Designed miniproteins, single chains. Designs and how they scored, part 115

Each design is a single chain, and the fold is of that chain. pLDDT is the mean over its residues in the fold that is shown.

## One batch from the design tools (miniprotein)

Design m3990
Fold by ESMFold2-Fast:
Structure m3990 (fold): chain A 97 residues (1-97)
Amino acid sequence: MEEEYLKRIEELADKIGEALGDPDFGKETRDFLIKVAKQLLDLAPEEVREQILEEIVKGMESVVEAAQAGADKSTVSARIVGTVLRAIGLLEEAFLA
């Protein structure tokens, strides 16, 4: 299950690069998100790992839609950061429970 989410994150990052006409940005986004996802999963209790991955995928699907609709690289970058911050927030809430 985790492997399917990680593969989906990679596919979505590549689609962002394609939509922006910047394959290098897509690769950098993929590498960044996979590193972040793995670090968050290493810290996360088993019961919240899927929720963290779902949040990242959902956020990235929204970013792909924005990029395809003509959002610039700055807007896309800000939304990627927002996606990561929401995933971190879910992990913080899990530790406070």
Scores: mean pLDDT 87

Design m3991
Fold by ESMFold2-Fast:
Structure m3991 (fold): chain A 78 residues (1-78)
Amino acid sequence: NENLEKAVEYIEKGDFASAAKAIAKVTKPIKELSEEARRAELALAWHLSQKDAAGALEALRVLAEKLGLEVPEIPAVA
């Protein structure tokens, strides 16, 4: 998913606002999110608001899995 890949790039650059917009382009057109996907989206939004890159990348991976989307290539944040 192009928007999830862009979100990873933005998080790596510290552009959390652009990452949030990219993620919204994925979730907004989904008419009904599962409870698990909704919770994953909320967790991701929280990490982005805290400017927590490592937590945001992990939350993005979980969100992609809960949405049934291919998980983008996420670099190991040591």
Scores: mean pLDDT 76

Design m3992
Fold by ESMFold2-Fast:
Structure m3992 (fold): chain A 75 residues (1-75)
Amino acid sequence: ALPSVREFAERLATLSPEERVALLEELYARYKGHLSEAEQAGLEALLAQIRASTDTREQQTLALVAVAELRRVLA
């Protein structure tokens, strides 16, 4: 099951920037087959922004947005 936004926020607090990206990529890969091409493109663009972020707070915020978007499109 997809983690809640709260559960994911708690995990992000304990992870390195690289581990945060890896966790999101694992979640995306797991659920990619349930997404339209447009939804996949949107999430891949968001993942690219997260990888490019040099600020921990910005990276965490974008990661939470990505999980919320995954939960929305899989509802």
Scores: mean pLDDT 77

Design m3993
Fold by ESMFold2-Fast:
Structure m3993 (fold): chain A 86 residues (1-86)
Amino acid sequence: EKVLTEEQKEVLRRILEPTARGYEATLAGDEAAVREAELELLREGLRVLGLPEEEIERLLARARASEEEFLALIREIEEWLRKWIE
């Protein structure tokens, strides 16, 4: 039977909590809260990819500037992931 370590539980909490908040905000029609949940998911995804904190904050600041910048960053991340997927 599957047993999670405390480290694994921490990683899951950091991913699942923003996901749940995003769904709750979507059901409530709160576009700003959806946006913040998406940015927090992005932050945790960038950490999993091994990016340093200062780089993560730089990218998130860019993403917060506009919807176009957010979409551009998502496309860049998709390209990084596609390159690393076997």
Scores: mean pLDDT 73

Design m3994
Fold by ESMFold2-Fast:
Structure m3994 (fold): chain A 92 residues (1-92)
Amino acid sequence: MSFSEEQLAIMRSVAAAMYPDKDPNKFSLAELAKITFVEFMRTMFPDKIEYIHPEELTLEQAKEYYEKVKDLLSEEQKEFVETILSIIESES
């Protein structure tokens, strides 16, 4: 999967912030992607997306949440979310 080291570093930073008692380097790519997706949606659209634990997030739910908010996203934000969704799909 073609994504930058910067994108991976961002995902690890989000995981470290949300789970300070866990080593962010011990999360799988799928776990990092799910954590980043949930926190992005929670932060940007708290009133549109019901909070779900990252470990409980399915690819189907993630795609449904993206469809609900995609018209409110910039092209850069859409690309970022679609990259995360592709990681969840590939690593699930």
Scores: mean pLDDT 76

Design m3995
Fold by ESMFold2-Fast:
Structure m3995 (fold): chain A 75 residues (1-75)
Amino acid sequence: SHMKEEIEKIAEEGIQKVKELSGDVKAMRLAGANYIAKLAKLAREGSEEDRKFALEQAKKVRDYTDELIAKAEAA
């Protein structure tokens, strides 16, 4: 569906943006939060299936961002 494709696109863009900001903890946090917020907005606008998928994708963005921040802070 169009909504599923949009959710996947936003999640992929979020992961890529956080990766590009690797080493800048503040920038990574802000980027991660912004993309999670976009996915949360789509979750509110979509069907129940779209909502569950958007929240799963938001968790992936959060987990990836948190992992990269932890690695940067340990360096």
Scores: mean pLDDT 86

Design m3996
Fold by ESMFold2-Fast:
Structure m3996 (fold): chain A 126 residues (1-126)
Amino acid sequence: LEEKYEELQKKLREKALKTRDINLLARGLLLGDEEILEFLRTEGSRELRVETLEKALELLEETLNALKSAPRVGEEAFNELDEGVLKIVEAFLDDPDPAVREQAERIAELAVKYGLKKTEAYLKSL
């Protein structure tokens, strides 16, 4: 099961980087994929960063709403999602483009609203 999960994450990453598909890039960011994050931060265009973060915001809200219906696994899933969101906020909250920063701020606000404690603690440290 764990080996299949790692292989699926690798395939998602490889396809996302090759195709630059916004849905795959956004899903990879929420999973905490550091290669997708570094690609967007260093090689991604302004437009690609904005569109990917907008999609990540949409998917984050959908995922957080879905986790409310699964209380037994919700805490672990919230913690993993919080780690991915924290990486996004740390990478893009100080982005040179104001439109990219705006999307990172919206992701941070949504995370705080839904109780993602690691992201909230980071924002309070600024």
Scores: mean pLDDT 82

Design m3997
Fold by ESMFold2-Fast:
Structure m3997 (fold): chain A 61 residues (1-61)
Amino acid sequence: DAATAAGAAARAGYEAGDGRGAGENAMLSIKADPKGYEAAVRAGEAGRGDGAAAGGSSHSL
């Protein structure tokens, strides 16, 4: 389900420190193109890896 995928991506993003970006991207992708949500999920996974690798340094800009 699209809504479930968006929620899961947002939650995963929060763990990496980018909950807003992950959730917003997932919702935008689903609204514009349901197939695009897969890209958003992948982006969230990549963001999680990058965030974890950064060691939770600076998340606020």
Scores: mean pLDDT 53

Design m3998
Fold by ESMFold2-Fast:
Structure m3998 (fold): chain A 58 residues (1-58)
Amino acid sequence: SPLDQLRTLLRQSETASPEEQLQLAVEIGALLRAVTDPEVLREMERLLIEHQERVNAA
């Protein structure tokens, strides 16, 4: 599912190098554009906000 794919990409991002994080960000962006289910998109946005808050607070 797109949600499981996003969770996998975010998990990989937690241990990724800066170069790998850039590649993962591109993949996440493509995944978001492919999602058509509003509820799945809302949950994906929640996961991204959580991840971004963790990273940006550092």
Scores: mean pLDDT 79

Design m3999
Fold by ESMFold2-Fast:
Structure m3999 (fold): chain A 84 residues (1-84)
Amino acid sequence: SDAADLALAREVARLAVERLRGLEGEALPAVLAALEALANAKSMEEALAAEEALVAAIRAASDEEKKAVLEAIAEAQAEVAARL
């Protein structure tokens, strides 16, 4: 359901923010803003907009920042999947 998909996306984003919050990098403010928007999304439309912003922020990041962000997201996804 859309509500279950939204709840899952919000939890992944929340955990990814927690993992990235201590890191410094030029692209990280935009990545964190997009992930926080996703974590606080009230609808699938807001979640989609936040995901589009996240993809754009990741594309603009350095290779080192991309790796850190993608690893944080993958770890957050694995943690949420373990609870299903």
Scores: mean pLDDT 87

Design m4000
Fold by ESMFold2-Fast:
Structure m4000 (fold): chain A 58 residues (1-58)
Amino acid sequence: TALELQKQKLREAVQEAMEAHPSKAAQLQEFLQAIEAAESVDELQQKSVELQRFLAQL
């Protein structure tokens, strides 16, 4: 489904960020949990924006 594909893309982005910034792994792990708990594309879009803002600080 579109939801599952979007979750996969965001999971890959978080995993890549965890490899690049191991010191932020705990916070990025929380993003992974939130992404997997999301039940709609709208929720994933909100989490994607939050993640992008967090990554911009790294």
Scores: mean pLDDT 82

